# Designed miniproteins, single chains, continued (3): the designs that were tried, part 23

Each design is a single chain, and the fold is of that chain. pLDDT is the mean over its residues in the fold that is shown.

## One batch from the design tools (miniprotein)

Design m8768
Fold by ESMFold2-Fast:
Structure m8768 (fold): chain A 98 residues (1-98)
Amino acid sequence: MNELLNKGVLEGDKEAAKEALIEAAKEGRVGDALVALLALGKSDDPEVKEAVEKALELLTERLREDPSDRTAAMAAIMLMGAAGVEDPELEELVEKTL
């Protein structure tokens, strides 16, 4: 975990969790983005929504390239659930993988 993710997860710092989510999504670190989102909880912040959308887009690309990537499929289910969002295309890719 990076420093921001450690602060968000271990210390309950919501601002650090938000920054960790944005940074992880920008860098393609989907697992870190999921952990940061779980620590942050549901948020109507536009920056949080944009970071979640970027993470879901990366998972969609990974599953299109490797339909057998069960780790990406599980991360997609958990990220959609944690964010409270539904992506029908990503859900279809997850169903084909799992």
Scores: mean pLDDT 76

Design m8769
Fold by ESMFold2-Fast:
Structure m8769 (fold): chain A 98 residues (1-98)
Amino acid sequence: MPEFVRYDAQGRKVVYISDLGVEALWTVEWEALELWAEEKEPEKARKLLLEALKKHNPEISEEKKEELIEAIEIIAEELRKGKSLEEAAKIAEEKLKK
């Protein structure tokens, strides 16, 4: 079963990224990740991603925000290579595990 994709209270598709070292889940909007991967205007993609992070994680620490942004950048690059979200998220977790 896909652990990385869920629906929020508004029916939006979201992805959950494991917190490194603990069993906590952090939420990002799938639409922001897909737009980042497909968007050719990096400033626009980054702005939408930051808005999504703030919306779903308003109490997030700056350290965890930086980790999530790094994970999302890795996921977006793997999606551009034609990987599935599940594969891209797994690659991000492996790269950020250390």
Scores: mean pLDDT 58

Design m8770
Fold by ESMFold2-Fast:
Structure m8770 (fold): chain A 95 residues (1-95)
Amino acid sequence: SSMSELQRELGERGAELRRRAEELREEVLRRAKELGREDIIKEAEEAKERAEKELAELPKTAKSVLEGLEEALKILEELVKKYEELLEELKELEE
């Protein structure tokens, strides 16, 4: 039961992180467009593409479903962090 509970919790956390990443990405793209920061738009899109590629490889590289879920959380947490960093950079330019 503990393993099934852990898989469920990791899955729910992954869904939450995906939602948070999408919300942050939309805010980053909106603000970057308003400020004419094409460089930040590019960084946000590159971060998304990298995360999508890493997530797509997990079924081939993960030794177990649990490992795949844990690695997915790491990828998504790094994506959220990158978007938060880009948003803070944009915020500094709003004067």
Scores: mean pLDDT 84

Design m8771
Fold by ESMFold2-Fast:
Structure m8771 (fold): chain A 110 residues (1-110)
Amino acid sequence: SLVELGRYKDYTLLAEESEASPLALHVLVGVAVAIDLFGIPKSIRDQKEKTIYLKDGKIYINGIPLEKILSPATPAALAYGEVLGLKRPDLSIEEAYKLIKEGVEKDLGV
C-alpha cells in the first residue's frame, strides 16, 4: 500500500497510505537534501533512480534503512523537513527542498 507523494529530479517519494501526509512529504524531501549535499556514501548518492519511502515510522533509501546511513546533513535536514511539514504544508516540493537546503548549509557552515 505504498503511495507516491511526489517526485523531484531523480527522487521518487513514497509512503504507506496510512502515513501519507504533507509532513511525510516534507520529511522525505529533507532526506533528498541530505543525499544531495554530502556525507551520504557515493554508492547511494550516485544512483540514478532513488526511491525514498516511509514505512512503519522508518525511512528507506532504495531499500536501505536511513538509520544505517551516516551523514552530518541528515539530522538537520530531517528537522527542517518536519518543521516545514507542520508549519508550511502548502509548500511545493521545489520550495521545501530549497528552504531545507539553505537551512542545512547554514547549520553546517557551508
Scores: mean pLDDT 80

Design m8772
Fold by ESMFold2-Fast:
Order: sequence, then structure tokens, then C-alpha cells
Structure m8772 (fold): chain A 81 residues (1-81)
Amino acid sequence: MKEEFEKILNEEKEKYKPVADEMAERIRQRRGLSDEEVERVKEDIEFQLAIENAVKEGKITDEQAVSLVRKRAEELRKEAE
């Protein structure tokens, strides 16, 4: 079950990678972000678009989406500490 959710999210992320790249580049131009900041923005956009579209298409539940968002937030918090 957990592996199926990760597979769905990875497939959705791949679909939205070009969109995330374009959006991150527009944010870079507007805000003067560094290369490192742009990569973080790309990953954030990819994850958000993947989650939103997976829920919209009924591939995951709202509860599963909330769990995944919380897990990612905890991982990012640990990296920042």
C-alpha cells in the first residue's frame, strides 16, 4: 500500500516537473533567487502540484494527502536543524 502511494506521487511529480521548472524560473527573475533557492522552489512546486492533482483525480484521499504533506514538512524541518 505505501509503495503504491509513492509510485503515484512519483509519476505525478514527473508530469509537473516542466511546469515547476517554468514557475521557479519566473520566481527567480522576479525575486532574484540563488540557484540553491530555485532548486528548493522547484521541489516545493512539484510536490504541491503532485499532491493537489492526485487528490483531484481521486488517486489518493484527503487524509493521505495531509499525512504526506506533514511527513515532508517534518523531513524539511530536520534538514534545517
Scores: mean pLDDT 75

Design m8773
Fold by ESMFold2-Fast:
Formats: C-alpha cells, structure tokens, sequence
Structure m8773 (fold): chain A 72 residues (1-72)
C-alpha cells in the first residue's frame, strides 16, 4: 500500500540518519500507513511527519515529507 511504503521510506531515512525509532515514533508511522491504506492521505501525511519528527533527525523529516507526498 502507498501508506505502508511511505512509512517505510520515513523509517529508512531515520535509520540512515543514525536516529533510533522509539515506540512512539513507530506507532505514528504505523498509524500513517493504516490511514494511507484506508484512503485518508491527509491523516496519513500528518502521522508520518509527526513520526519522523519524533525520530529526531533532519534526514528522517525530509524522508517523511517525500514519503507523505508519495502516499498521496
């Protein structure tokens, strides 16, 4: 699904940037994937970006922005 692909892109960017994805960040990324699968791209984008911000790296944030656009 597009939502799951966007979440994976964001998580991968966070790992490549050297950030740990804690439980809260992972829950937001997973929620974004679920909303994307259900066709709610706006909510998916919101949660993916929040998850990337919790991951703490600029590279993760950039990846999430690209992933959120891809999910649309």
Amino acid sequence: SKGAEAAEIAARAAREGGAELDLEANLHLSGGAVYGDQGNGEKARELLLKGAELAGSEKAREGAIRGAQYAE
Scores: mean pLDDT 68

Design m8774
Fold by ESMFold2-Fast:
Structure m8774 (fold): chain A 92 residues (1-92)
Amino acid sequence: SREELIEKVEKLLLEGKPDEAALLLLGPLWNASDEEKAEYLKPIIEELAKRLPGNKSFIEFLELLETYLKKYEPKLYEMLKETIEKAKKENS
């Protein structure tokens, strides 16, 4: 479920493992459309931002996601850009 995924990513970020957290989020999205990926990722990023205020690993996680998306999934990046930037600003 979405809640189970959020809890697993949250635990990895609290453990200081932003790279593992990013891989966990991106791995299950095989063959989904950009629209489906965005619908899946937006609420997860928004919920994590609420749960992890001021968390340094969360900021590093967002920067890793942004770097990956800019390079490999530019359409998805455009759909997620505002969500990622808002999460960074609210948690910096």
Scores: mean pLDDT 84

Design m8775
Fold by ESMFold2-Fast:
Structure m8775 (fold): chain A 68 residues (1-68)
Amino acid sequence: MSRKEQILEEAEKEFKKMLEEKASASEVLTKYVEMANAVQNDPSLSEEEKKELMEYLEELFKKVMKEL
């Protein structure tokens, strides 16, 4: 599995867990910021992979915030 695929699976799992546990909007935002910073600071990812991951994380964050 690629590092990009691993990050996507971990993000989906974390946000799904937060929805099931009825996390606050503040907690969801904090998790999103942590994940975004991890992606931006990962030297193993190309700039294109970082862009794709950031777009995916933003869409996932929007979906989670809408379901709260």
Scores: mean pLDDT 81

Design m8776
Fold by ESMFold2-Fast:
Structure m8776 (fold): chain A 87 residues (1-87)
Amino acid sequence: SAERRTILIIEGGATLMLMGIFIDPSKAVELFEKFKKEVESLLPELSPEQQAVVNEFLEQAGKYVEAKDIDGLQELIQETTKRLEAL
């Protein structure tokens, strides 16, 4: 489905962002802002329930990036992926 494809794109983007942050933690904010912009362009393709989960993810991910909590960000990505797959 279109929603499943969009979710996979978002999951892939989150993984690439996390990998980039592990390579250069000083780029965390820049990589997060780039990812957020891409995800915002995809939000209209998701159901209201999926949009709510993704928006919650973006808000919490921003907090972890600002706090330099990379472990928290990784756990959040895993939890969000599981939530989206359950919808």
Scores: mean pLDDT 87

Design m8777
Fold by ESMFold2-Fast:
Structure m8777 (fold): chain A 95 residues (1-95)
Amino acid sequence: LEELKKKLREKLLRKIGLELRLIGLEIDKELLKRLYKENPEAKLMGPDGKMLQVGENYEEFMKLLEEEERRLREEIKRIEEEIKRIEKEIEELEK
């Protein structure tokens, strides 16, 4: 029972961490939109470590952020399923 509660705490903390990362991505998407509008000549580091201009690579940068968001949402869903399973096991042990 105590081991299950410890595992539940670990999963809840991981979920919180993923949710904070998701909020960070939403902020990054808004900052990218603003940068594209106000300073399209600005350079950001691309996936290959090369500096790329925002104006010319906006769709690529946005796609990368959207792909990371999708992965984070999928991981959060998996963790939520694990949490529900652990909670059910705890309930069956009357606690």
Scores: mean pLDDT 82

Design m8778
Fold by ESMFold2-Fast:
Parts: structure tokens; C-alpha cells; sequence
Structure m8778 (fold): chain A 89 residues (1-89)
């Protein structure tokens, strides 16, 4: 669905943005891990048979991004999860 495509693209976009910030901090390994996580999550969202399963992938991915990028606050992580989930049709 277009909703899943938009959610997948947004997850990939966030991963890339956080990866760039980590690269600026000299954290090249974490940047690669974050970028890979976003790409893998995007593929999982697109392959999810239901919006509920896509939502679970989104929530788990944002939680993992927060672990790799501790500067991302709980509030920001929650807002990102909601915004991406709201893209699902």
C-alpha cells in the first residue's frame, strides 16, 4: 500500500539523518548500524501483511534507533513512532 511505502521511506529517512549526525560525531560504526537498521526496517514494513505488524516493526526500530542514538529523547522517539504509524493506511 502507499501508506506502507510512505512509512518505509520515512523510517529510512530518519535512519539516514541520525547516521549523518553520528558521522559528524566520529561514530562511524554506529552510523553504519543505524543506516542498516533503517534500510532493513523499511523492507520489513513493506513486507508486513498487516498494518499491525508494520506498526510493531516501526515501534521496535525506533526503540533500537534510540539505543544507538541516546541523544534522541523518549518524547522525540514517541512522536516519530506516532507520525510514521499515522502514515499507514
Amino acid sequence: SMGKERAAEKVREIGEELARQLEEQGRLEDAERVRRLGEEAAEQILNSPSDLEAQEVISQTIAQLKKLYPELSVQEATQWTRRIVDLLS
Scores: mean pLDDT 82

Design m8779
Fold by ESMFold2-Fast:
Structure m8779 (fold): chain A 87 residues (1-87)
Amino acid sequence: SEALERVEELAREIRELSDHPDVLAAAENLVEAARAAAEGDWVRAAALLTAAQILIVAASQDPSVSPEEAERIRRLAREAAELIEEL
């Protein structure tokens, strides 16, 4: 539960950095991946983590997302993914 709460905090921080649709969707996918992992559904968790990574890469190619914002989002998403893998 502490790991899930931390992933929810990281997802909130990601949403505060950018309102880009792909960033918002990636943050949602990270939270859903954490919930899936906590329930033992690792196949669904892995798929959601992959989807979040694809969305972050797509957002980083958009001129509305700065390279600095993209790097911060990637760092927060990596921390979330590491926490999810420990669930």
Scores: mean pLDDT 88

Design m8780
Fold by ESMFold2-Fast:
Structure m8780 (fold): chain A 50 residues (1-50)
Amino acid sequence: HMTPLERLVRLLNAAREAGLPVADHTPPVSPENAEEVLKELERRIAAALA
């Protein structure tokens, strides 16, 4: 079962491999904000893939 921080790191790596412009706007990540950052990143990836 992945933590939100682990999910965020893997999603960021996948987005970079896909060439998505999401990495430049990622705030500093901590366990406290990882859920919020993950949600925003998922939204940006969904928008980029639409």
Scores: mean pLDDT 67

Design m8781
Fold by ESMFold2-Fast:
Structure m8781 (fold): chain A 75 residues (1-75)
Amino acid sequence: EEEKKKKIEKEIKDYLNEATQRFNQLDAESAEAKKLLEEDPELGQQRLNQVSAERDKLFTDLENKIKELEKEKEK
């Protein structure tokens, strides 16, 4: 049981690390889109909307995955 819990904890950490890297990429993309708003407001806004949607999806997917893994730990 301790072994199972440790494996799940590692899976959670690995998933969090992957999500963190993706959030960092989205932050960089958001910064570029904000710069683009000054040159091309329409394209800049389109990219901001895309980044926002991907961030929201990533957050939701992360929350759902963590909840499932935490439930498996409670077993």
Scores: mean pLDDT 81

Design m8782
Fold by ESMFold2-Fast:
Structure m8782 (fold): chain A 67 residues (1-67)
Amino acid sequence: SEFDAFLEGLEADVKERKEKGMPKEAIKQLLEGYRAVLERRRDHFTPEQYERALARIDELLEEVEKE
């Protein structure tokens, strides 16, 4: 599904940037980009899918801030 592909892409991109040792600010910019895409494609998801994707982005942002 488009929702599963979005979440898979989010996880893969964050993991790749972390494995490459990219700075915290670069990973945060990536996550903000995913948030912007999610907002632009809001009508492609159910309300539950949208909230789940947004919560995951926010969770990943908190993890980056704590490292």
Scores: mean pLDDT 83

Design m8783
Fold by ESMFold2-Fast:
Structure m8783 (fold): chain A 76 residues (1-76)
Amino acid sequence: MEEARRAAEEKTIEAVLEVLSKYLSKEQLEKVREAIEAGDGEKVGEILKENLSQEQINEVLQTALSFADEANAALA
């Protein structure tokens, strides 16, 4: 159902922002959230690249993938 999909997306975004809060300031987190809500993946990537190491970016991506997988991982 579309409700389950939206709930999974919200959880993924919140989980990603929580991980990012360990590495980013409040101002940077607000910019990332705005970029995600706008669907601007390039801007999200730019902010992460400027403020996080490659290892930290990988942690964020793994968190996002884990929550997306839990949404209903019928297939990879």
Scores: mean pLDDT 70

Design m8784
Fold by ESMFold2-Fast:
Structure m8784 (fold): chain A 119 residues (1-119)
Amino acid sequence: MEEFVEKAIEEIKKAKSKEELLKIVDEVAKKLLAEFKKLVDEKVPDEKVRELIISIFESMIAMIVAITKVEIERYWKKGDLEKAKEAAIEGVELMYKATKEFIEKLDEMAETFKRFLEE
């Protein structure tokens, strides 16, 4: 996880096109979603709890991606290449931070949602 995030940040710094920035953001989101889903499948035995946790996580990542892409396109259109790259880096870092927080809280979230569904 950390390795591909660090690589993505370096690739953003070297990017020469808007298409490269957008592609890097999408690939990071895709890889983080895959890693999180794998961990949830391994650690959370209740299928409904897994589906709920994954759905919340996917929605959060999708929102970060959407906001990041809007900021990249806005700055790129204005010719502010450094701000476009900064927006891409901030988006990637925010997705990674959010993923780490969800992993850290996974057991707490699973127990909370299980209790809610067992009412």
Scores: mean pLDDT 87

Design m8785
Fold by ESMFold2-Fast:
Structure m8785 (fold): chain A 107 residues (1-107)
Amino acid sequence: SRRLKVRRIVVFAEASVTMVLMYEWALRNEGVPISPEQEELRRQAVEHMERLVELAETDPDDIEGMLRHMREARDAVVELLRMLGKDSLAENFERNMDELEAELRAI
């Protein structure tokens, strides 16, 4: 069903963002210094991810709203990874998120 396709895409997007943020949290615990700008990017990623999940549950027909929050979360995570010097991980994450966006747009 259409609703199951939306739910699958959103779950995979949430999982991808969460894995990167868990990795960043592990770096913090190892004493890697995190700037206020990096902390703000983390907060933005979490906020947009939570909004994406909320829309998928409450208004699954709002494809444009879900795409907006998915893009904002992607951009925040990509910038965070680049600031941490993890360019290859940022490129891989961006590609994976772009594929999920294309799947959501095709619904």
Scores: mean pLDDT 88

Design m8786
Fold by ESMFold2-Fast:
Structure m8786 (fold): chain A 68 residues (1-68)
Amino acid sequence: SLEELQQIAERAEAELRRIAPDAKVTVSIDANGVLHVRVEGPALTPEQRAAVARIVRKAVDEINKLKE
């Protein structure tokens, strides 16, 4: 459902804000279930970049499970 998709996006956004507190983070999901992630601010460290990739991958996996 759209509500479940929005909950996944909201959780991902909260996790990203914890990883990159000095950056402006926005996470949204469109009607096709495509996750849009924007991180604006100072350059991310390698550890922050790896954490962002992990969080986004987890969110995409959860979205794909809901489409079944």
Scores: mean pLDDT 80

Design m8787
Fold by ESMFold2-Fast:
Structure m8787 (fold): chain A 107 residues (1-107)
Amino acid sequence: ASELELEAEIQVGLADILSSLSKLIGPDAELAKKAAILYAKASLLLAEARGDEENKKLAEELIKKAKEEKDYKKAKDLYNYSKKAYEYLKKGEIEKAKEALKEGLKV
């Protein structure tokens, strides 16, 4: 695994901790937003490691969108799409990752 792939795995671990904390303390837009940003960063790092410029660009746009989100429901939707994109990229399912990132940008 590349150093970028390892960094992506670290971002995912942090996102899962924040997601679990959000479930324990109730709806928190800031925690959901931070978890979404971490999964989007993980997607960016995996796309970069593999030379996938299209998914890298979509992940960068999703990070920017997530940073400005203040609504809990939308932050949670961004988290779910970012997580799906990361999981698809990890499996090499590039087209499914692209659709997940595009759906996240529509939130």
Scores: mean pLDDT 84

Design m8788
Fold by ESMFold2-Fast:
Structure m8788 (fold): chain A 95 residues (1-95)
Amino acid sequence: MKQFQSAEELLLYALEKSRENGHEVLENLILGILEVYSKLSEDEQFEHLVYIALLAVELGDEDLAEIIMNNLSLLFPNHPLLEQATKEFEQAKES
């Protein structure tokens, strides 16, 4: 599984996969986030990536969602919302 050194690299990967798989809504969301990326706090970066993962599940792209969630655990291992985000991700897969 791919591992990334930064949230920006993970966003760029998610953008490429969204384009390859025809997820126009996800592509547009990621492009908007990238335009303001330099202004985002670490918490905002985390929240945007969680939302991208949840949206990927809704679009049927569980592989992309799992790559994002696994990299969140590596990039933000001490984030106070990581456990809650993981729980929301598992719940979304059942919906």
Scores: mean pLDDT 84

Design m8789
Fold by ESMFold2-Fast:
Structure m8789 (fold): chain A 119 residues (1-119)
Amino acid sequence: SSVEQDALFLKAHGVPEHQIPALLKLRAQLKQLLPSVKSRDILEALAVLYELQNAPPSVKQTFAQKLQISLSELEQGLEALQNLDAEQLAPLVLTILQKGVTIEDVGALYLKEAVLRVV
């Protein structure tokens, strides 16, 4: 994908314009650590984690269960994302990709929680 298309993807998934260059640099660093993983797959995993940063505790907990990790491990990964620490973030990126969890799964968890609170 072109850098412009990758930037538009991140923007579409709630990343502020001023943070996009830092996340694209983080993706490049993660690609060096994970050379067998496609750059697009790393980008999609980063978008998932970015949306999870502001998720309610119940969504974070359910997502950790889907990844088969502890909530503490997920929170450490989200802190690594906030600090732009590629080495600390790489294991969580691999776990997301290996478990096949997508950005649509995050959206579905938000919707399910909102519906269950109204019903």
Scores: mean pLDDT 81

Design m8790
Fold by ESMFold2-Fast:
Structure m8790 (fold): chain A 120 residues (1-120)
Amino acid sequence: SLVDKIKELLSKTIKEILKEMREGLEDPSVTFEELEKRLEEIVKKTKEEIKKLLENEPEAVEIVEKTLEEVLKLAKEEARRVLARGATQKDIVEGIDRFFQKAQELLEETVKKLEELYKK
């Protein structure tokens, strides 16, 4: 289904964000600004894929783009918290885990909104 394709793309994006957060936070040479730009790039690419997939579905695009913006905000907030605490391995693991849990909740909410939209 179209909703399943969107769910797969969002799941992939969350995993890519997790990877970049872990790698960036574990590398002391990577600044928060550099990590922020990497995360923004991932979200930008997913937005382009969503617009192509949902060419004639502007309402679905708006729902998914809002979710991507909220996921990006959560990633930035957790990365900032981890860096403020000195980026210890424990803080990195806990911060990534918190981000993943919240991102999964947003994904589930987004899927429910899309299912309602397509049950017309």
Scores: mean pLDDT 87

Design m8791
Fold by ESMFold2-Fast:
Structure m8791 (fold): chain A 83 residues (1-83)
Amino acid sequence: MEIHRLELEVGPDPESIRKAIEEIGQAAIELGATEVRIRVDGLELEAKFDGSNDAMAAIAEAANYIYESGKKKKVVVELTVTP
């Protein structure tokens, strides 16, 4: 099991949020990630890439939090790869 960490600075604008979502998604695909954990401020979200929409729902919840905050946020993403 390996954990790959991404640290992103995400603005509350749609373009910044879109770029962050694309970067997370691309990294997850390239690594073959089985799980994602997202932390922003006091919000912590965790989901598995198990064929459900849970991981996308977690990403969407984090994105909505940033958008509603109206502020640039530091986001920590941990992608777990299970052999």
Scores: mean pLDDT 82

Design m8792
Fold by ESMFold2-Fast:
Structure m8792 (fold): chain A 56 residues (1-56)
Amino acid sequence: VETEVASLSGAPMPAEMAGAYSDSGLRTSGGEVYRVDITASGTTGGPFDGRLLRLT
Protein backbone atom coordinates (compact mmCIF):
# COMPACT_ATOMS: atom_id res chain seq x y z
CA VAL A 1 0.00 0.00 0.00
CA GLU A 2 1.00 3.63 -0.45
CA THR A 3 1.27 6.07 2.45
CA GLU A 4 1.63 9.77 1.79
CA VAL A 5 4.80 11.04 3.49
CA ALA A 6 4.97 14.54 2.05
CA SER A 7 2.83 16.78 -0.13
CA LEU A 8 4.04 20.02 -1.64
CA SER A 9 2.12 22.52 -3.75
CA GLY A 10 3.58 25.85 -4.76
CA ALA A 11 6.38 25.54 -2.23
CA PRO A 12 9.96 26.41 -3.26
CA MET A 13 12.11 23.48 -4.34
CA PRO A 14 14.73 22.49 -1.76
CA ALA A 15 18.18 23.63 -2.89
CA GLU A 16 19.55 20.09 -2.71
CA MET A 17 17.10 18.96 -5.38
CA ALA A 18 17.24 21.98 -7.68
CA GLY A 19 17.39 21.30 -11.39
CA ALA A 20 15.73 18.95 -13.81
CA TYR A 21 14.58 15.55 -12.61
CA SER A 22 12.03 12.88 -13.50
CA ASP A 23 8.38 13.91 -13.35
CA SER A 24 7.41 10.68 -11.62
CA GLY A 25 8.76 7.25 -10.79
CA LEU A 26 10.04 5.02 -8.06
CA ARG A 27 12.89 6.00 -5.76
CA THR A 28 14.73 3.96 -3.15
CA SER A 29 16.19 5.55 -0.04
CA GLY A 30 17.30 3.94 3.21
CA GLY A 31 15.88 0.58 2.14
CA GLU A 32 12.40 2.01 1.58
CA VAL A 33 10.61 2.46 -1.74
CA TYR A 34 8.92 5.75 -2.58
CA ARG A 35 6.75 6.87 -5.45
CA VAL A 36 7.46 10.42 -6.54
CA ASP A 37 4.67 12.28 -8.30
CA ILE A 38 5.70 15.76 -9.39
CA THR A 39 4.30 18.26 -11.85
CA ALA A 40 7.17 20.75 -12.00
CA SER A 41 10.85 20.29 -12.86
CA GLY A 42 12.09 21.84 -9.64
CA THR A 43 14.13 24.99 -9.69
CA THR A 44 15.62 26.66 -6.63
CA GLY A 45 13.16 29.36 -5.59
CA GLY A 46 10.56 28.12 -8.07
CA PRO A 47 7.33 26.29 -7.37
CA PHE A 48 7.40 22.59 -6.55
CA ASP A 49 4.17 20.64 -6.92
CA GLY A 50 4.23 17.03 -5.97
CA ARG A 51 3.65 14.21 -3.59
CA LEU A 52 5.97 11.68 -2.04
CA LEU A 53 4.31 8.35 -1.27
CA ARG A 54 5.99 5.62 0.73
CA LEU A 55 5.34 2.09 -0.44
CA THR A 56 5.03 -0.38 2.44
Scores: mean pLDDT 49

Design m8793
Fold by ESMFold2-Fast:
Structure m8793 (fold): chain A 89 residues (1-89)
Amino acid sequence: MEKLIEEAKKLLDKMLEKGYLTEEEKEEVLKRFEELLELKPDLSEIEAKAELLHQVQITTGLSKEEIIKIGEELNLDKEVIEKFESFFK
């Protein structure tokens, strides 16, 4: 859990630095992500990171395609991006 939260913070900090989200949106995403990990403690690292991208998408209103591009730009694992895409099918 702690490792996943720290990785989420690092990813969101990179997105904030690049202007993809605001400080307020980052805080909302982190809160929702922590709540999700409490509800689903058995999520794999890939599943957790894909759910993090989904929370970013919901909070910012960015398109699925924009989130995928951001994930690729930030060098996220292909499996994370593919899992995120599966939420829309």
Scores: mean pLDDT 82

Design m8794
Fold by ESMFold2-Fast:
Structure m8794 (fold): chain A 73 residues (1-73)
Amino acid sequence: MEELQKKTLELLDELLKKKADLDKIAEIFESVLGKFESKGDAIAYARVMVIEGKDEEKIKKLREKLEELLKEL
């Protein structure tokens, strides 16, 4: 779990560093976690969920989708 959490957070940070489309990042989070009021809320909540490590399968899905997005950059 800890390695999965760390790698998922590193992927998110790398996407933000490369100025990835925040709309696409929010869509990924919403597809795994459900709808949010704003894209900023989706990103903030997803980060907290990954840090808490309560749902390994959702974190795995999130990591896979973020890794796919990074490959498009």
Scores: mean pLDDT 74

Design m8795
Fold by ESMFold2-Fast:
Structure m8795 (fold): chain A 55 residues (1-55)
Amino acid sequence: MAKSKEEIEEAYQKLLDSAIRIAKEVMNASDEDIEALKKHFEEELQKRLEELDQR
């Protein structure tokens, strides 16, 4: 992603919201699965923001 930090954060939030909706509606995911999904997205976002800040 060659975008600003704000754009990256917004894109990740929209992707997370869509993934949660699909997981709940299509995959019948549990609350625990949704929490794990949120944690993974948060960790990936933080990693990308740190890498972007260092490069």
Scores: mean pLDDT 76

Design m8796
Fold by ESMFold2-Fast:
Structure m8796 (fold): chain A 74 residues (1-74)
Amino acid sequence: MREEALRLVDRAGEAADAGDVDSAVRYAQEALVLAGGPETGTVFRRGAEPALRSGRMTGEQLRAAVTAAVDSLL
């Protein structure tokens, strides 16, 4: 589970770095759902997606934030 979530975190960061916010959000949600269930993905969408879409969050910052969230849920 954790290794699968971290692979999705890496994909989310790569998508964010490429400017593909939709894929970044999708992969990050999938990682959080694997760690904490469907409600975790909903919370992420509400909070983090606006920061990603406005360019206030980089791929590195996304990787760090989602990794910390995954670790706190496991």
Scores: mean pLDDT 76

Design m8797
Fold by ESMFold2-Fast:
Structure m8797 (fold): chain A 73 residues (1-73)
Amino acid sequence: MPSKAYFILGARNGEETERVKIEQARRAGEIAVEAGMEVEGEVIIPDVSQETKEAGERLREVLEEVERRAKEA
């Protein structure tokens, strides 16, 4: 039975710190997929820099793709 992993992130004014958190969560999501886990998560992107928003959007796309693959498998 696959285990579930949850990732919830929020961005702040510290752009570099927020980008690092997003990249760490993305890597953790990839590891969970490799382990055959179901991944569910939310990315909360407040009104911050475009670079931080783009990083959050990339993480959201990874989580959405993992969820789609889990439904097909």
Scores: mean pLDDT 56

Design m8798
Fold by ESMFold2-Fast:
Structure m8798 (fold): chain A 76 residues (1-76)
Amino acid sequence: PANVSVASEGIDTINTLGNELLSKTTDPNAQLEIESAIGISLIQVGVSLSTGLPASQIQTAISSGITIIKSSFSKS
């Protein structure tokens, strides 16, 4: 199904981005913020998929998660 494919790709993207940003982060407080953002993003996508939301809403959850992760990295 389209929503499963979108969720799978989104989870992979979130994990890849998150791991890349964690590898560039040395401050333990910043690492915790990034880890929290990754966790929240994965939960959001997983909940959206498990409740049977359409691919478009799952894409919105993925985009929101990516934004949160990038924002957590850009904070001092």
Scores: mean pLDDT 83

Design m8799
Fold by ESMFold2-Fast:
Structure m8799 (fold): chain A 73 residues (1-73)
Amino acid sequence: LKELIERAREEGYIAGAHIKELEEEGDLELAEIARKKYEEYRKAQVEKVKKEFGEEAAKKVDEAWKKGFEEGK
């Protein structure tokens, strides 16, 4: 579980940083596409964790991803 939480935070950070870079370069359309794809990826990962480790574990992974995303901005 700890490894999954740490991975989620890292992936969130990368997603936030990538979207920030696209926005700073003025590619707003690509930034919007990236946001949607990262959101879909996050939801899929959270559902997978929920099935394998339960609801509490899924919440922790989701929270870690969101925290990473905010830090990457």
Scores: mean pLDDT 82

Design m8800
Fold by ESMFold2-Fast:
Structure m8800 (fold): chain A 99 residues (1-99)
Amino acid sequence: SAAEELERQVEEGRKLIPKLAEELGKHFGSEELKELAEELARLLLELRELKARGERQAEIEELERRARELAERFNEDQSLEALEELFRELIELAREALK
């Protein structure tokens, strides 16, 4: 089922988050970006668990829409500062969806 596949992706994601955040931080040379990436990834996994349970669907759909808009802005400015701002805004949106 889609829910079982999503739950498996959450489990796998929890194991990969520290490594992916480390690689992202190393690539850009930013400890702050690494910390932001770890926080964002943890929040996104929690939201995926809620989505798999059919909880907070409207809030998650709104977050996904806003995340797409933010990602489109990043395509126009791919600086480290823009990426850090993108991650901070996504973290705020994810926290609001989890309330």
Scores: mean pLDDT 71

Design m8801
Fold by ESMFold2-Fast:
Structure m8801 (fold): chain A 95 residues (1-95)
Amino acid sequence: SILEKLIELAEELLKAIEAKDWEKAEELLNELIPLVFEAVDLLVSLGLVEEADRILDLYMKLLQALLQKDFESAKKAVKELIEELRRAKERVREL
């Protein structure tokens, strides 16, 4: 599942952020970008437009925080992104 792969990468990104390993966080972020777009496209195709919008918004907040090296904002954003991805995955299973 694309959502499951995104969750796993987001959890690895959280670990990098907590370690303040910005180089590793940047590498993981670059891997997440194409998968976020694939997940958004999938959710939109399934009529889950609100879930897609929330995931994209949280991803943009995470990107902004990482560009500023704002540890606290990045940690908050990635945790919220993981929770939203888990909710979206559960909704897809219910279809």
Scores: mean pLDDT 86

